# Designs tried in a protein design run: designed miniproteins, single chains, continued (3). Part 17

Each design is a single chain, and the fold is of that chain. pLDDT is the mean over its residues in the fold that is shown.

## One batch from the design tools (miniprotein)

Design m8566
Fold by ESMFold2-Fast:
Formats: structure tokens, C-alpha cells, sequence
Structure m8566 (fold): chain A 100 residues (1-100)
């Protein structure tokens, strides 16, 4: 089911979190850029929770892609994987939104 696929992708993101957290702790500029992306994401007051999450994840993906060239090759691989998984989550969330 769509819900089962979303849960599977969310678990995949959770498994990436320890490595991503290490990178963010070592790179204050990347961490600050992501924090700023969250703050700069304007969710319309009439937006659903799903619409808000989609906008937020898209902003985070764009920020990670922009910062990617500044990272070591090993850290780039982790961030590229995080972006790939998050883009897959966004696609599933958009499908769920259409079914609502």
C-alpha cells in the first residue's frame, strides 16, 4: 500500500540519520544552511499538513544539493543518498495528497 511504502522510505531516512547527524555536527555551515531553509520555508496558512511537509522537504533537498560540492567525497555520498531517499518520500507524499 502507499502507506506501507511511505513508512518504508521513512525508516530508510531514519537509518541514514546517524551518518547525516555526524556530517551536520562537523559542518556548522551546512547545519546553519538547513536551519535557515526551514525558517525561510513559507507554508501558506490554508495549506494542509501534507502540503507543508512537501514544501519543507523540497526546500531541504534544494539546500543539500546546493551545499553538496563543499563536502568530502565520503560525505557527498551520504548526502546524495539522503537527497535520493527524501525525493522518493516527496513523490509518495504527493501521491497521498492526490488521494485525499
Amino acid sequence: SLEDEIERVQRELDELWPELRRILNADPDLRQALEQAVLDTQVPEDASVLEGLILLYQALIATLRRQLPTLSPEDQAVVERTVEVTERLVRLLKEKLKES
Scores: mean pLDDT 86

Design m8567
Fold by ESMFold2-Fast:
Structure m8567 (fold): chain A 98 residues (1-98)
Amino acid sequence: DEKVREEARSRVDRLVEAARKAGIEIPEAARESILEHSITLRLGAKKAGLEALTRDAISEHPEIVFEASRSSPESEIPIEKLVGLVLRGMAAEIEPLL
């Protein structure tokens, strides 16, 4: 579990860095929520982590994928798309922490 948490933290760090480069600020409370969700998905899925998190976010807020793609026509970088999806797709989970 400690190793899973450490791995998830590393992924969240990369997500936060990608968000910063895209001009998106992830508040610390949202960062913790994303971390816990990443850990839960990683423990519960065959190939978990950011993949499962991304798919869940796309299901909730497909519109943010279009917005991210429109702002960057070459945004084929999964991390940049994930940033937009996570911030909007997980709004219901993040909002209580704001």
Scores: mean pLDDT 51

Design m8568
Fold by ESMFold2-Fast:
Structure m8568 (fold): chain A 71 residues (1-71)
Amino acid sequence: MKGIIVPLTPEQEARLAEINRRIAELEKQYEANKDTDPEKAKQYIDELFDLGVEVLKLAVDAVIDHREALK
């Protein structure tokens, strides 16, 4: 499992859950369009990539917030 072992704030957990729901929706849209509309499918892939970056940013921010809280 991808180990985020630092505690997330309730807002960060809610944001992560929202991002995961959006990823699942975009994956469905990609599967629906990949054979019929490759340009639109590519846009969904780009959005999925952006959401992946948001997840990584959340993980980094959580580590920073945890360190600041431990001062």
Scores: mean pLDDT 75

Design m8569
Fold by ESMFold2-Fast:
Structure m8569 (fold): chain A 105 residues (1-105)
Amino acid sequence: AEAGQNQEGLKKGLELEAKLKAFSQKMDEELAAVEREGESLAESEREGLIKKTNEDIKARGAQIRDDFKNSMKSEEDAKRVGDLLFQHYNEKAVRSALEQKSRLS
């Protein structure tokens, strides 16, 4: 059923977003670790470590995008998932505003 396909698409989109958020958090943690390690290194060694870390982060970001692309059968499916995510967040924002208003009453 089309409704079932839309629900599965939304689920995949939310899973991708969760992976991207987790990746961003881990990226910040790894950059902070590099900064701490770099404090005791010579400038040339610190520059090498930062460059390697940035390259590793970029490669992992590309892998997440490739995994998403491979999970979608077409560019049209990717667009459909994006539209469903947009609708989901708009509905969630409205619901959140209503819940806040209810708590103040």
Scores: mean pLDDT 62

Design m8570
Fold by ESMFold2-Fast:
Structure m8570 (fold): chain A 62 residues (1-62)
Amino acid sequence: RRELLLRAAEAAALSPVNGLAAARELLKDGTISEEEARRIRELALAGQSAEAARLLRKLADE
């Protein structure tokens, strides 16, 4: 779980497309909630790759 979220954060930091893909995959396997996935998608769609990555890192610490 933690390593999966950290890897997703690293990918999301590189592009918004990676952030969108990460939110979809992590929601599908139950790693994150629908609300968390929605927030990551919003940040990625706004071009906020660093903020999307930061949210994924925060979730890894929980």
Scores: mean pLDDT 79

Design m8571
Fold by ESMFold2-Fast:
Structure m8571 (fold): chain A 58 residues (1-58)
Amino acid sequence: PLPTSEQAREVERWLIEEKGLSREEADRVVAGAYILASEQGRPVTLEELKRLAEELAP
């Protein structure tokens, strides 16, 4: 499932503004980061999403 939280949207904005990703690229990266965080059983925090998104970003 795609993330719809405020945290996910903030990470998407950060990727677009700081990393220069397109909306479509940022959305894919955020979705991947959310799935990875959820599968690890860790709390899905803004910091965790940013960390995983940065690892998944091109």
Scores: mean pLDDT 71

Design m8572
Fold by ESMFold2-Fast:
Structure m8572 (fold): chain A 120 residues (1-120)
Amino acid sequence: SMEDRLAEIERLAKELLELIEKNVKTNPDFVREVLRQLADFLRLVAEHSKDPELQAELRRIADELRKAVEDPNATDEEIVELFKRAVEALVRYARAHPDDQELLDELLSFLKYLVEKLKK
């Protein structure tokens, strides 16, 4: 159901945030790779958004993620906060577009992939 899918996305988003907080100090290069993949995914989601304000926000967060990856002075706190904003924006997309089954399945698969990678 749509409600079950949204609940699963929200659960995975929460787990992913906890894993990033744990990994940002111990695996910084891997966290930066996750941020690159997240930026690319946010751009993909933005193209499917029917809400121009959410589309602009997703694109801005994607640009900030890319800049943070390239910035040697980016702090762990800044990286975690930016990651949190990105994940929260994806959850807002899912709530706004419950009928976009194909993209929500892609989002669910992507979040599962990131969680599995960060658990190693």
Scores: mean pLDDT 83

Design m8573
Fold by ESMFold2-Fast:
Structure m8573 (fold): chain A 81 residues (1-81)
Amino acid sequence: EFSEEDLPKELLEFAKELEKELLKARPKIEELVKEGRLEEARELKEELLMEALEKLKEKASEVDPEFAKVVEEEIKKRKAL
């Protein structure tokens, strides 16, 4: 989960914008679930999460390199699942 430990305000605000974009995709995911396309819904959700994590990593690499490493490890774990 997102740490409140002295993260730069810019990273916190960027993370909130990414979360907002993920929320915008919720209706499409729900539509796929309603159609019984559960695998496609799961794939779309993971694709969007991975895209958000990659964007967060890129932003963090310039502002907080230590946090960027945490995001990179999360990306690796998700790719392994």
Scores: mean pLDDT 76

Design m8574
Fold by ESMFold2-Fast:
Structure m8574 (fold): chain A 71 residues (1-71)
Amino acid sequence: MKTGEEVVANLRRALESPSPTVRLAAVAQAPDAVKTYGLEEEVKALLEEALSDPDPAVRAAARAALEQIAA
């Protein structure tokens, strides 16, 4: 991944994965993507989608990631 746009595209693709482990990893990486690439609004939108994820661990990680970005 060489650009912020590629990072956002990869995060969105990972969140569409049937694997909760892959979706969890994508959400956990989101705050670092904002710090590195400055795509706060785009990443925040993806994290807000993850708040509705069927897996409770993914939902908890999305909430934590949104709190980290807001700090």
Scores: mean pLDDT 79

Design m8575
Fold by ESMFold2-Fast:
Structure m8575 (fold): chain A 72 residues (1-72)
Amino acid sequence: ASKARSDEEIEEAARRMVEEASEEERERAKREAVEAGLTDKPAEELTDEELVEALVRAFREAQAYFAAQGLT
């Protein structure tokens, strides 16, 4: 949802998204996180843990942005 959530809900949602995603979906999400300026690492160097942290930051600041980018 594009509505605000608690920090705990955001962290849980981000972890589930990464865990349930395919390898291809995770690689796409990593590229989108880099393009969105959520990390300074190239997509190829992002770990799944760093992707979770990037998604948490995105959800806190700009939830609607990732919905528009088709992250899921």
Scores: mean pLDDT 70

Design m8576
Fold by ESMFold2-Fast:
Structure m8576 (fold): chain A 100 residues (1-100)
Amino acid sequence: SRRDRLVERAVARVQELADKYGLSPEKREKLIKAFRNVVRALVARAEDLGLTDEQIERILDAMIKAVDELLKKNGEKASVEEIVQAAVRAGLDELDRILA
């Protein structure tokens, strides 16, 4: 589906970041599960709000950028909770910008 394509593309990009920054296999698995869940929820909300594919991709790009910046700064020391929280905050901030 449209949602599954958007979600799995975002998840693949975060998997690449986890590999790039050397996250442990256990931490990577936990991160991917949590990230998939929050991305799915945000994409569902964006669809309910009638957002375009381009607008949803802007939200996902903001989330992935937040993950990249946090991992670049903290690496393996960043907790899964911190990474997911940063991604959610960035995604919601971008959603607010789109709706303004």
Scores: mean pLDDT 89

Design m8577
Fold by ESMFold2-Fast:
Structure m8577 (fold): chain A 98 residues (1-98)
Amino acid sequence: MEELTRRLTLLLQALAYILAGDLEKAEELLRELGSERELSSEEELLEEIKRLVERLIAESGDKAARLLLLTLKLQEALKEGKLEEAKKLAEEIEELLK
């Protein structure tokens, strides 16, 4: 549970950073998750996150469904430039996984 929670939280934080334009921070978080190479573009970072999220959905079922909903809300907040709200949503995702 704790390892799954940590990995999913890091993935969602990485997604938040990508959507906010902080690609360096996103890459750091993906390295913590075991990415074997540096990712050079927003598109590469997004594809890696998608792949890892799909893996977690397969492993966790119900929790992944709830986290996907929160992730969609987070993505919308980031598109609107509401970085403080996006950070709060990332924290809510972390709490959901406890």
Scores: mean pLDDT 70

Design m8578
Fold by ESMFold2-Fast:
Structure m8578 (fold): chain A 80 residues (1-80)
Amino acid sequence: GRTVTLTFSDGRVLTLDLSSVEGMIAAVLALIGERIEAEREGNKEAAEDAERLLKALLAAKTPEEAAERLTAVNAEIAAR
């Protein structure tokens, strides 16, 4: 499936549906929202993590690549 579940260091969970153009747009907006919220809370690390995930999504050429890139970056974040 083209659904990706991301777990953030603060325990927040974000589920993204990458199977449609609308889903991809919603995913971009959700990651921008996570970055803004982290910045408002003064959580620089969470804001940088959201930015990394957003860049990974925007660099992808297919939904399959987007899911793979998001999963890889989320795993690197979790490994800290």
Scores: mean pLDDT 79

Design m8579
Fold by ESMFold2-Fast:
Structure m8579 (fold): chain A 80 residues (1-80)
Amino acid sequence: GIKEYEELVEKNEEIKKIKEELIELQKELLKALGLEISKEDEEYIERVSTILAVFIYNGINLEYTEAALKGLEKVIEKLK
């Protein structure tokens, strides 16, 4: 579950850096699109970034990365 991914992020500084960069990039993108980010949306972005950071670090299959990116699309759609 998500708790296993959160534990991996906390134990590995490189994964933590990737997660932080992904959160920042997503917030910048949403602001550039003129969309406001709610606290609930920030929680969703953080969850997706946690999963995606682990996948990127481990060089895992692109299909799993695309599933995480689809989660980001749902955040963007919710803000319309």
Scores: mean pLDDT 73

Design m8580
Fold by ESMFold2-Fast:
Structure m8580 (fold): chain A 73 residues (1-73)
Amino acid sequence: MEEGGKLIREGSALKASGDALEAMGEIDKARQYYEEAVKHYTQAAELLAVSDPEKAAEARAKAKELQAKIAEL
């Protein structure tokens, strides 16, 4: 659905902002942006689970990868 796609796009934008903050050494702010991106990806996966299982799996994978990155910060 468009809602799920929108959440994936918003999550990706938040991740990009987090990546920029991490590059600047703003680790605490980067973590906050990554956590918000994870939230968006998780919500997208839930919304898309029945209508678009492939996109739901993609969103879930992005959330999991980003959670692993947060744990390494």
Scores: mean pLDDT 84

Design m8581
Fold by ESMFold2-Fast:
Structure m8581 (fold): chain A 90 residues (1-90)
Amino acid sequence: MTSPVEQARALVDEAEALLDEAERRLRAGQLSVAEAKAVLERVRQLLEEAISLLEGAYGRDSPVVKAARAHAEALLARGEALVREAEARE
């Protein structure tokens, strides 16, 4: 049986992998604005699911959830920067 922490970690790892790949494609000139926006939306969905799992296990005000929210905010900021850079290249 997979724990909520293990499930949340897998979702965060998937979000980071999507951002890393999209950032590589952006540097290569191979990422459109539409693709950058799709990556940001997918990352947002993965992080929301991860936080929901941790909130259910530990409660919304737990240190674990607060740390996860801070990490999620950093990953979302990367996704927003990705979209802005893709738009600036059009």
Scores: mean pLDDT 86

Design m8582
Fold by ESMFold2-Fast:
Structure m8582 (fold): chain A 58 residues (1-58)
Amino acid sequence: GEAEVRALGERLGLSPEQVVSLALGMVQHPLLRAVARAELGLTDEELAELLRLGRELG
């Protein structure tokens, strides 16, 4: 939901719109998961949360 998107955005330094775009992109593109993990320093838990949000929003 919106609260989860805002919380992730605050942790990652992204806007809510950027979090939604990243989550949707990561579900569709496995390469983006690897790049985002490396560039944003995502934990396994943050990666799982983004993938869950992307599946719920798509």
Scores: mean pLDDT 80

Design m8583
Fold by ESMFold2-Fast:
Parts: structure tokens; C-alpha cells; sequence
Structure m8583 (fold): chain A 80 residues (1-80)
């Protein structure tokens, strides 16, 4: 999971300026794989990156932003 998360994050960084929507999806996926690996700090960091990038793209992504906020809360709760 950790190696897959790192690969997805690198791909997201490359796409951040040219395809920010795809970059946001890849950041969210990387965060989810860190979550599965038990790396909660990295998971939260990447889910936040995805959320902020989606917010910058406009109000049409508000439902996706809220879904990522709920995922972030769940990761924080599991990070005991």
C-alpha cells in the first residue's frame, strides 16, 4: 500500500498544473492507500491536498469536497 500511495502522489504532482481534477483524484487515492497502510499522518495530508485542490476548481465540486472532509474525520478517529 505505501509504495502504491507514493506512486500515486508522484503522478498527482506531475498533473497538478495541467489536469488539477485528475491530480485531486490521485491525491485522494494516495491518501486512502496510506490510510490502509496505517500511515494516518500521510493519509490526512493527501486527503487535505485533494480537498483544497477541488475547492480551487469551483463550487461544482462541493459534494466531493464534503466527502473528503468526512474521510479526513474518519482517518483522524482511527488514528488513536
Amino acid sequence: FTELAKKLEKEAEKLKETDPLKAAVLYAEAGFYYYLAGNYDEAIRLVRKARELLKSLGPQYEELVKALEELEKRIEKDAK
Scores: mean pLDDT 81

Design m8584
Fold by ESMFold2-Fast:
Structure m8584 (fold): chain A 76 residues (1-76)
Amino acid sequence: TPTPQSVQEYIDQLIAKLEAARKASTDPVVKEILSRTIEDLKALAKDPNATMSDAASKYTAGAILAMAESEEPFRI
């Protein structure tokens, strides 16, 4: 995993992590939470004023919700 050079690259890395978690999950509720979080991050990627902190906040919120439904916690 390369070090992110920009906010957009960081968001892309977070989306990739969520896509991997969604693919690995067998729980449809967890899959839905992760899908919504991915869409939120895609929307944030279109904002030229978005920061890495904004992306991390969206990712963390989605991961916490998914972990609450999952038997195994996601790495944040």
Scores: mean pLDDT 77

Design m8585
Fold by ESMFold2-Fast:
Structure m8585 (fold): chain A 76 residues (1-76)
Amino acid sequence: MRLSDEEIRREAAEIALAVVLSLARAGRMSAEEAAAAIIEVLERTGDAALAREAAERLEAVAPEAAARVRRAVEEA
């Protein structure tokens, strides 16, 4: 098998963020919950670029939540 633990964690994070953004867009997840989930992924992976991409996509649905995610990225 070619996937490292790091690659598996990264793919899991990307899938989790896609689900969170989909649920937020559909109105099935609050903006606050979506921001918290993205920040949790940032804390677990350290991937600021992935968190920034998620924040940009969240901004169209919840600009205040997107600002919260961007602030967390700046502190990381």
Scores: mean pLDDT 77

Design m8586
Fold by ESMFold2-Fast:
Structure m8586 (fold): chain A 68 residues (1-68)
Amino acid sequence: SMEEKLKEIEELIAEAYRAVAQRAPREEIDRLLERVKEAARETGDEKVVESAETLVANIRAEYDARQA
């Protein structure tokens, strides 16, 4: 269902933020972010996809800032 997929996306985003905070390997973070994008596309909702892409970009920027 849409509700279950949105919850999955939310949990993956939270997991990605925790992985960034714990300085997890780049590969782990990239896998989580790719899964977020895939889950968003599976909803077929353009607003959900846009929101997920924005959050993915924010998480990636946070990771890059912590590596600098």
Scores: mean pLDDT 83

Design m8587
Fold by ESMFold2-Fast:
Structure m8587 (fold): chain A 55 residues (1-55)
Amino acid sequence: SLQDQLDSLERQIQTLGDQLDSKLRAGDTDGAQTLLGQIQTLVDEYSRVRDQIAS
């Protein structure tokens, strides 16, 4: 279902957010930038799926 997709995307975003925090604490700016890009892609997908439910 679309709700299951939202739940999956939310868990993925949380996981990448934890990894981002770890990279920032380690001073890995390049790794942090890569993770930020991946998070943005998932957030965009989450918004798209959410809008399909609202429509």
Scores: mean pLDDT 85

Design m8588
Fold by ESMFold2-Fast:
Structure m8588 (fold): chain A 73 residues (1-73)
Amino acid sequence: MLYKVDITVTGPAGARWEDTLTLESGTHTINLIDPDTGEPVSLTLTLDASKASQKQTLTLPSGSTATVTATQL
């Protein structure tokens, strides 16, 4: 199952980074930029093929919050 994956990373001071990916169901390593540090961060994302819409929230070492929303195509 293909998903449109929208990623938003929000830093503690309100800085934002956004990206959009198309991914299959399953486990992926995604790369994002922490807007607080400007550094690339790799995270593991698992997409459940039984769900048409799903959301995950992850906290980065800097205290930035990554919100990942996946919607089935």
Scores: mean pLDDT 83

Design m8589
Fold by ESMFold2-Fast:
Structure m8589 (fold): chain A 74 residues (1-74)
Amino acid sequence: SAVEEAERRLEELEKLGRKFEEQGRTEDAEALYREVERLRSLLEKATALGNQDTVEAIVALARRKIEEARERLE
């Protein structure tokens, strides 16, 4: 489901935050952790309300943030 995909993508983004942390990039890690927490909160609300458009938007945004984070880790 889109909710399960969103959860997987946010988990992946959180793991990328840990990679920044391992590199001593604490500010980058904290920024990613805050974004994950914000998106998880939005996902919970969207799921409770049955707002499929918002769930799909969260999936798309999480995918983009994963790509950006991977690029920055190089």
Scores: mean pLDDT 87

Design m8590
Fold by ESMFold2-Fast:
Structure m8590 (fold): chain A 66 residues (1-66)
Amino acid sequence: SMREAALETARKLAEELGEKMGEHYGEEPEVEVEEVDENTIRITVKVGDEELVLELDADVLGKAAE
């Protein structure tokens, strides 16, 4: 389903973003992916004292998986 594709895409994006931020700051990243609502997926990446929060449209993420 499109929702499953969106979640899978968000998890891959979160993992890649975490890896790059971890390399840049030289610390181990903590990554979270949450379904905020039917249309919004939140990705949170924490590295040391730095925090990045992205809220992405689930429909756009699902289409990106095609």
Scores: mean pLDDT 78

Design m8591
Fold by ESMFold2-Fast:
Structure m8591 (fold): chain A 89 residues (1-89)
Amino acid sequence: SDLEKMKKEVEEEAKKIAEETYKLMLEGGASEESAKEAGKRAEKGIPSSQLPSDIQKRLQELAAKREALKQALRDAYEKTKDEKLKEEL
């Protein structure tokens, strides 16, 4: 379904951004702990001015995809009243 494709795209991109953020932070001299926290924040879509502009742009694109997914889930729930869709909001 289109919703499952959107979910997969968001999840895969979030993981890629988290992994790239982690590696970049380590290369920049951050501690292992700080790099892991930066990766987790990036996965959640939390912006940081300390991140390279390409990562910041990808975070903005990911945020837009997450909003589109939430809207699609709301629209599907309102149309179907499927309780499983409500649990994903």
Scores: mean pLDDT 77

Design m8592
Fold by ESMFold2-Fast:
Structure m8592 (fold): chain A 53 residues (1-53)
Amino acid sequence: SELVEDARRRVRLLRGAGLDDATILRGVLRNLVVSERVPFDDAHDAVREALAE
């Protein structure tokens, strides 16, 4: 899905910047839910799938 692919790109960039997975999960999830108005469950599932790679 586009949401999972978007989350994967963000996770790769943030891991490259030296952020840990817990910080990445919190930051990306907050941005998707608050700024982009993605439903929490959809955003959470997408970020967790992205982090599993």
Scores: mean pLDDT 84

Design m8593
Fold by ESMFold2-Fast:
Structure m8593 (fold): chain A 120 residues (1-120)
Amino acid sequence: SDAEMKKLLEEMDELTKKAIEEGTLEAVKKFLEEALKLLSTIKDQADFLRFLGHLLSQTIELIKASNASKEDLKKAAEEFAEELAKIMLKKGFPEETVENIKAQFLALLYSEIDEREAAR
């Protein structure tokens, strides 16, 4: 429902704020783990994709604020993308859609990680 989606988005925003304040690799990993748990509760595919778009935006902000190394952030992003793909397949998304979303998510996160390093 719209009310349930609003609560999930608000929970996501609170998790993002805490992870940014900590700025550690462990905080990034916990954030991504909790995001996967929230994603797993979403039954509607359109709501799932809406939440995933919000999650991508929040993850970009977290990467920009993080003190973690480029290689550690890329590894965490890869591990997240693999678990995301498994959840999407279980929820009935077509395999081609899952691979395309996984590739786009990783490409965008890699771009932001590389841009952060170039700005330092």
Scores: mean pLDDT 87

Design m8594
Fold by ESMFold2-Fast:
Structure m8594 (fold): chain A 68 residues (1-68)
Amino acid sequence: AVEELKELIEELKKKGEISEKEAENLIRYADENKDNREALLWLARYLAQRSKDEEIRKRLLELAEKIE
């Protein structure tokens, strides 16, 4: 879950949907909450709501379902 979230955050950064600083903050949040299912689920759903890329959004929603 944490590795997949980090990969999707990096992909959002590469596509210009989030800033470098935002990506660093979100990756740190994922690392700090690696054992907190509710926090990781919130993050996955937050990123899905924010994403303009259909494929990234679908991958985030699928990841959220696996975390839940």
Scores: mean pLDDT 82

Design m8595
Fold by ESMFold2-Fast:
Structure m8595 (fold): chain A 103 residues (1-103)
Amino acid sequence: MEAEKYIEKTQGLIGLANGNLELAREGRPPPEVTFPDEEIRKAYEEGLADPDATEEQVKSYIEEAKKLLEENPDDVENARKATIYAAKAVGLAHALARRAYEQ
């Protein structure tokens, strides 16, 4: 049940990261988001603060998150790490979309 909640959060964050990548490609502004979880918020803010954020980095973090969920779906620690990686991908994708919009 706890691992299941992290899996659901990770899937939602992957969707948001991919959505922000689409917005970056279209030159549209990304939506402002808030995260109640401190670890998720911190990972998101770390990605958002990256001035050199790339689409390849976003894809890499998404792939790592998916891999963590695939290896041991009942492992709470792996599901939590997947959530953190997905949150960083959201931040990186948000930074990319913002940069593209401001051009």
Scores: mean pLDDT 83

Design m8596
Fold by ESMFold2-Fast:
Structure m8596 (fold): chain A 80 residues (1-80)
Amino acid sequence: SMLAEKLRELAEEIREAETEEELAEKAGEVRKLLRENPEAKKYLDDFERRAAELGEKATSVKEAAEGLGELVLEVAERLA
């Protein structure tokens, strides 16, 4: 799936994010991709909920980036 591959690329970019601004920008790209693709739109609510939970737990940008990257990879696996 092209969508799954694009999400894997975004997951890698998210993991390499060094600032909160970069992380928010890439997370926004994931949300847009999920919203614009009918096959993935059903995963948007779960993604939003789990991203918020990760934000509560993360003590650093690195920890948030790793957690969000894993979440995006999980969504990509469901679309593969």
Scores: mean pLDDT 83

Design m8597
Fold by ESMFold2-Fast:
Structure m8597 (fold): chain A 120 residues (1-120)
Amino acid sequence: SELEKIYEEIEKLAEEMKRIVEEFKEGKISAEEAIERLTELLKRMSELLDKLYELLKDNPEAVELIREAQKYLQKAFELLLEARDLLENKEPKEKIEELLEKALEYVEKAVEYAKKAVET
């Protein structure tokens, strides 16, 4: 189904985000590169949630679940902005890492709600 395909893309984006955070933790990429790439993937996930909203807009239960996913995604965006601020202030890598890990936790919650919406 169209819904299942969109959810599969959302799940793939979340897996890619987790990989980026791990590469940053391993010192394979810079904090600036990690934040930039995560921001782009969050934007793509937001666009996919908007597509789910349009397909499910006549189902109130699904709409509520998508709105919860969007709220968690917004919290992840806010943490990336905070991480960028820490980077600009030359704060330790460990503080940036903590924010990126928290952003991933919010992304996982967004994915969970998106899955529930598709299964509705």
Scores: mean pLDDT 91

Design m8598
Fold by ESMFold2-Fast:
Structure m8598 (fold): chain A 137 residues (1-137)
Amino acid sequence: AEELRKEAAKLYKKGRDAFLEGNYDEAISLYEKAIELFEKAGDLVGAARAYSNLAIAYAKKGQTDKAKEYVEKAISLAEKVPDDAEVWINIARAYLALGDFEKAKEYAEKALEVARRNGDPILYEQAKELLEYVKEK
């Protein structure tokens, strides 16, 4: 399980790098491979984070049905690991990319509360900035 988790984390990081470079097709492929390994390892946090980023990548490509499918999978997993503020931030970002400002606000507020409860100043500031941005839309 540990070896699968490490390999999944490497693929996830490569996927994030591809996403930041605007290579959404490569990011999607890498996130899908990471998800398979996270699920085999029983890593719910890793799987939830990867599903939420997969949803954002599909939304950036304008593939709204795929993005909605994967954000729903991310939510289902996140409900099993509700104390992970990063997953809730990513879910809010996915809804923002889809133009669903009401749901983006809902999940940004949830991320802010989780980050506050955990005492995570970096994720708290990220959630707060995201929430303020969404409120302007």
Scores: mean pLDDT 88

Design m8599
Fold by ESMFold2-Fast:
Structure m8599 (fold): chain A 97 residues (1-97)
Amino acid sequence: SALKTLNLYEKRYFACLQIVHKKKPNLSLEEIEQLAHKVFEKYCEQKNIQVSPETLAKAKESAVKYFQQTKGQLSLDALLPPDEIELLEQISEEVLK
């Protein structure tokens, strides 16, 4: 229901949460959020994307709420292009080492 109303930053942060959850399903929500934040920061750094603290905080709040509602089981194919998903997965592998 909320998928079409998520902005690009919310979609990217949500993707970070879901990728971490899929790779490490036994982590708590707090641990998933901490690791997803690191993935999101590295993604923004590699893409030279500047996100204000306010924009990041709003994206995080919306994405975490949506992640809880969907229980982390939503397909990323509807949210982001394949190349962005692949890069986020590669960054996630580095963060989760």
Scores: mean pLDDT 81

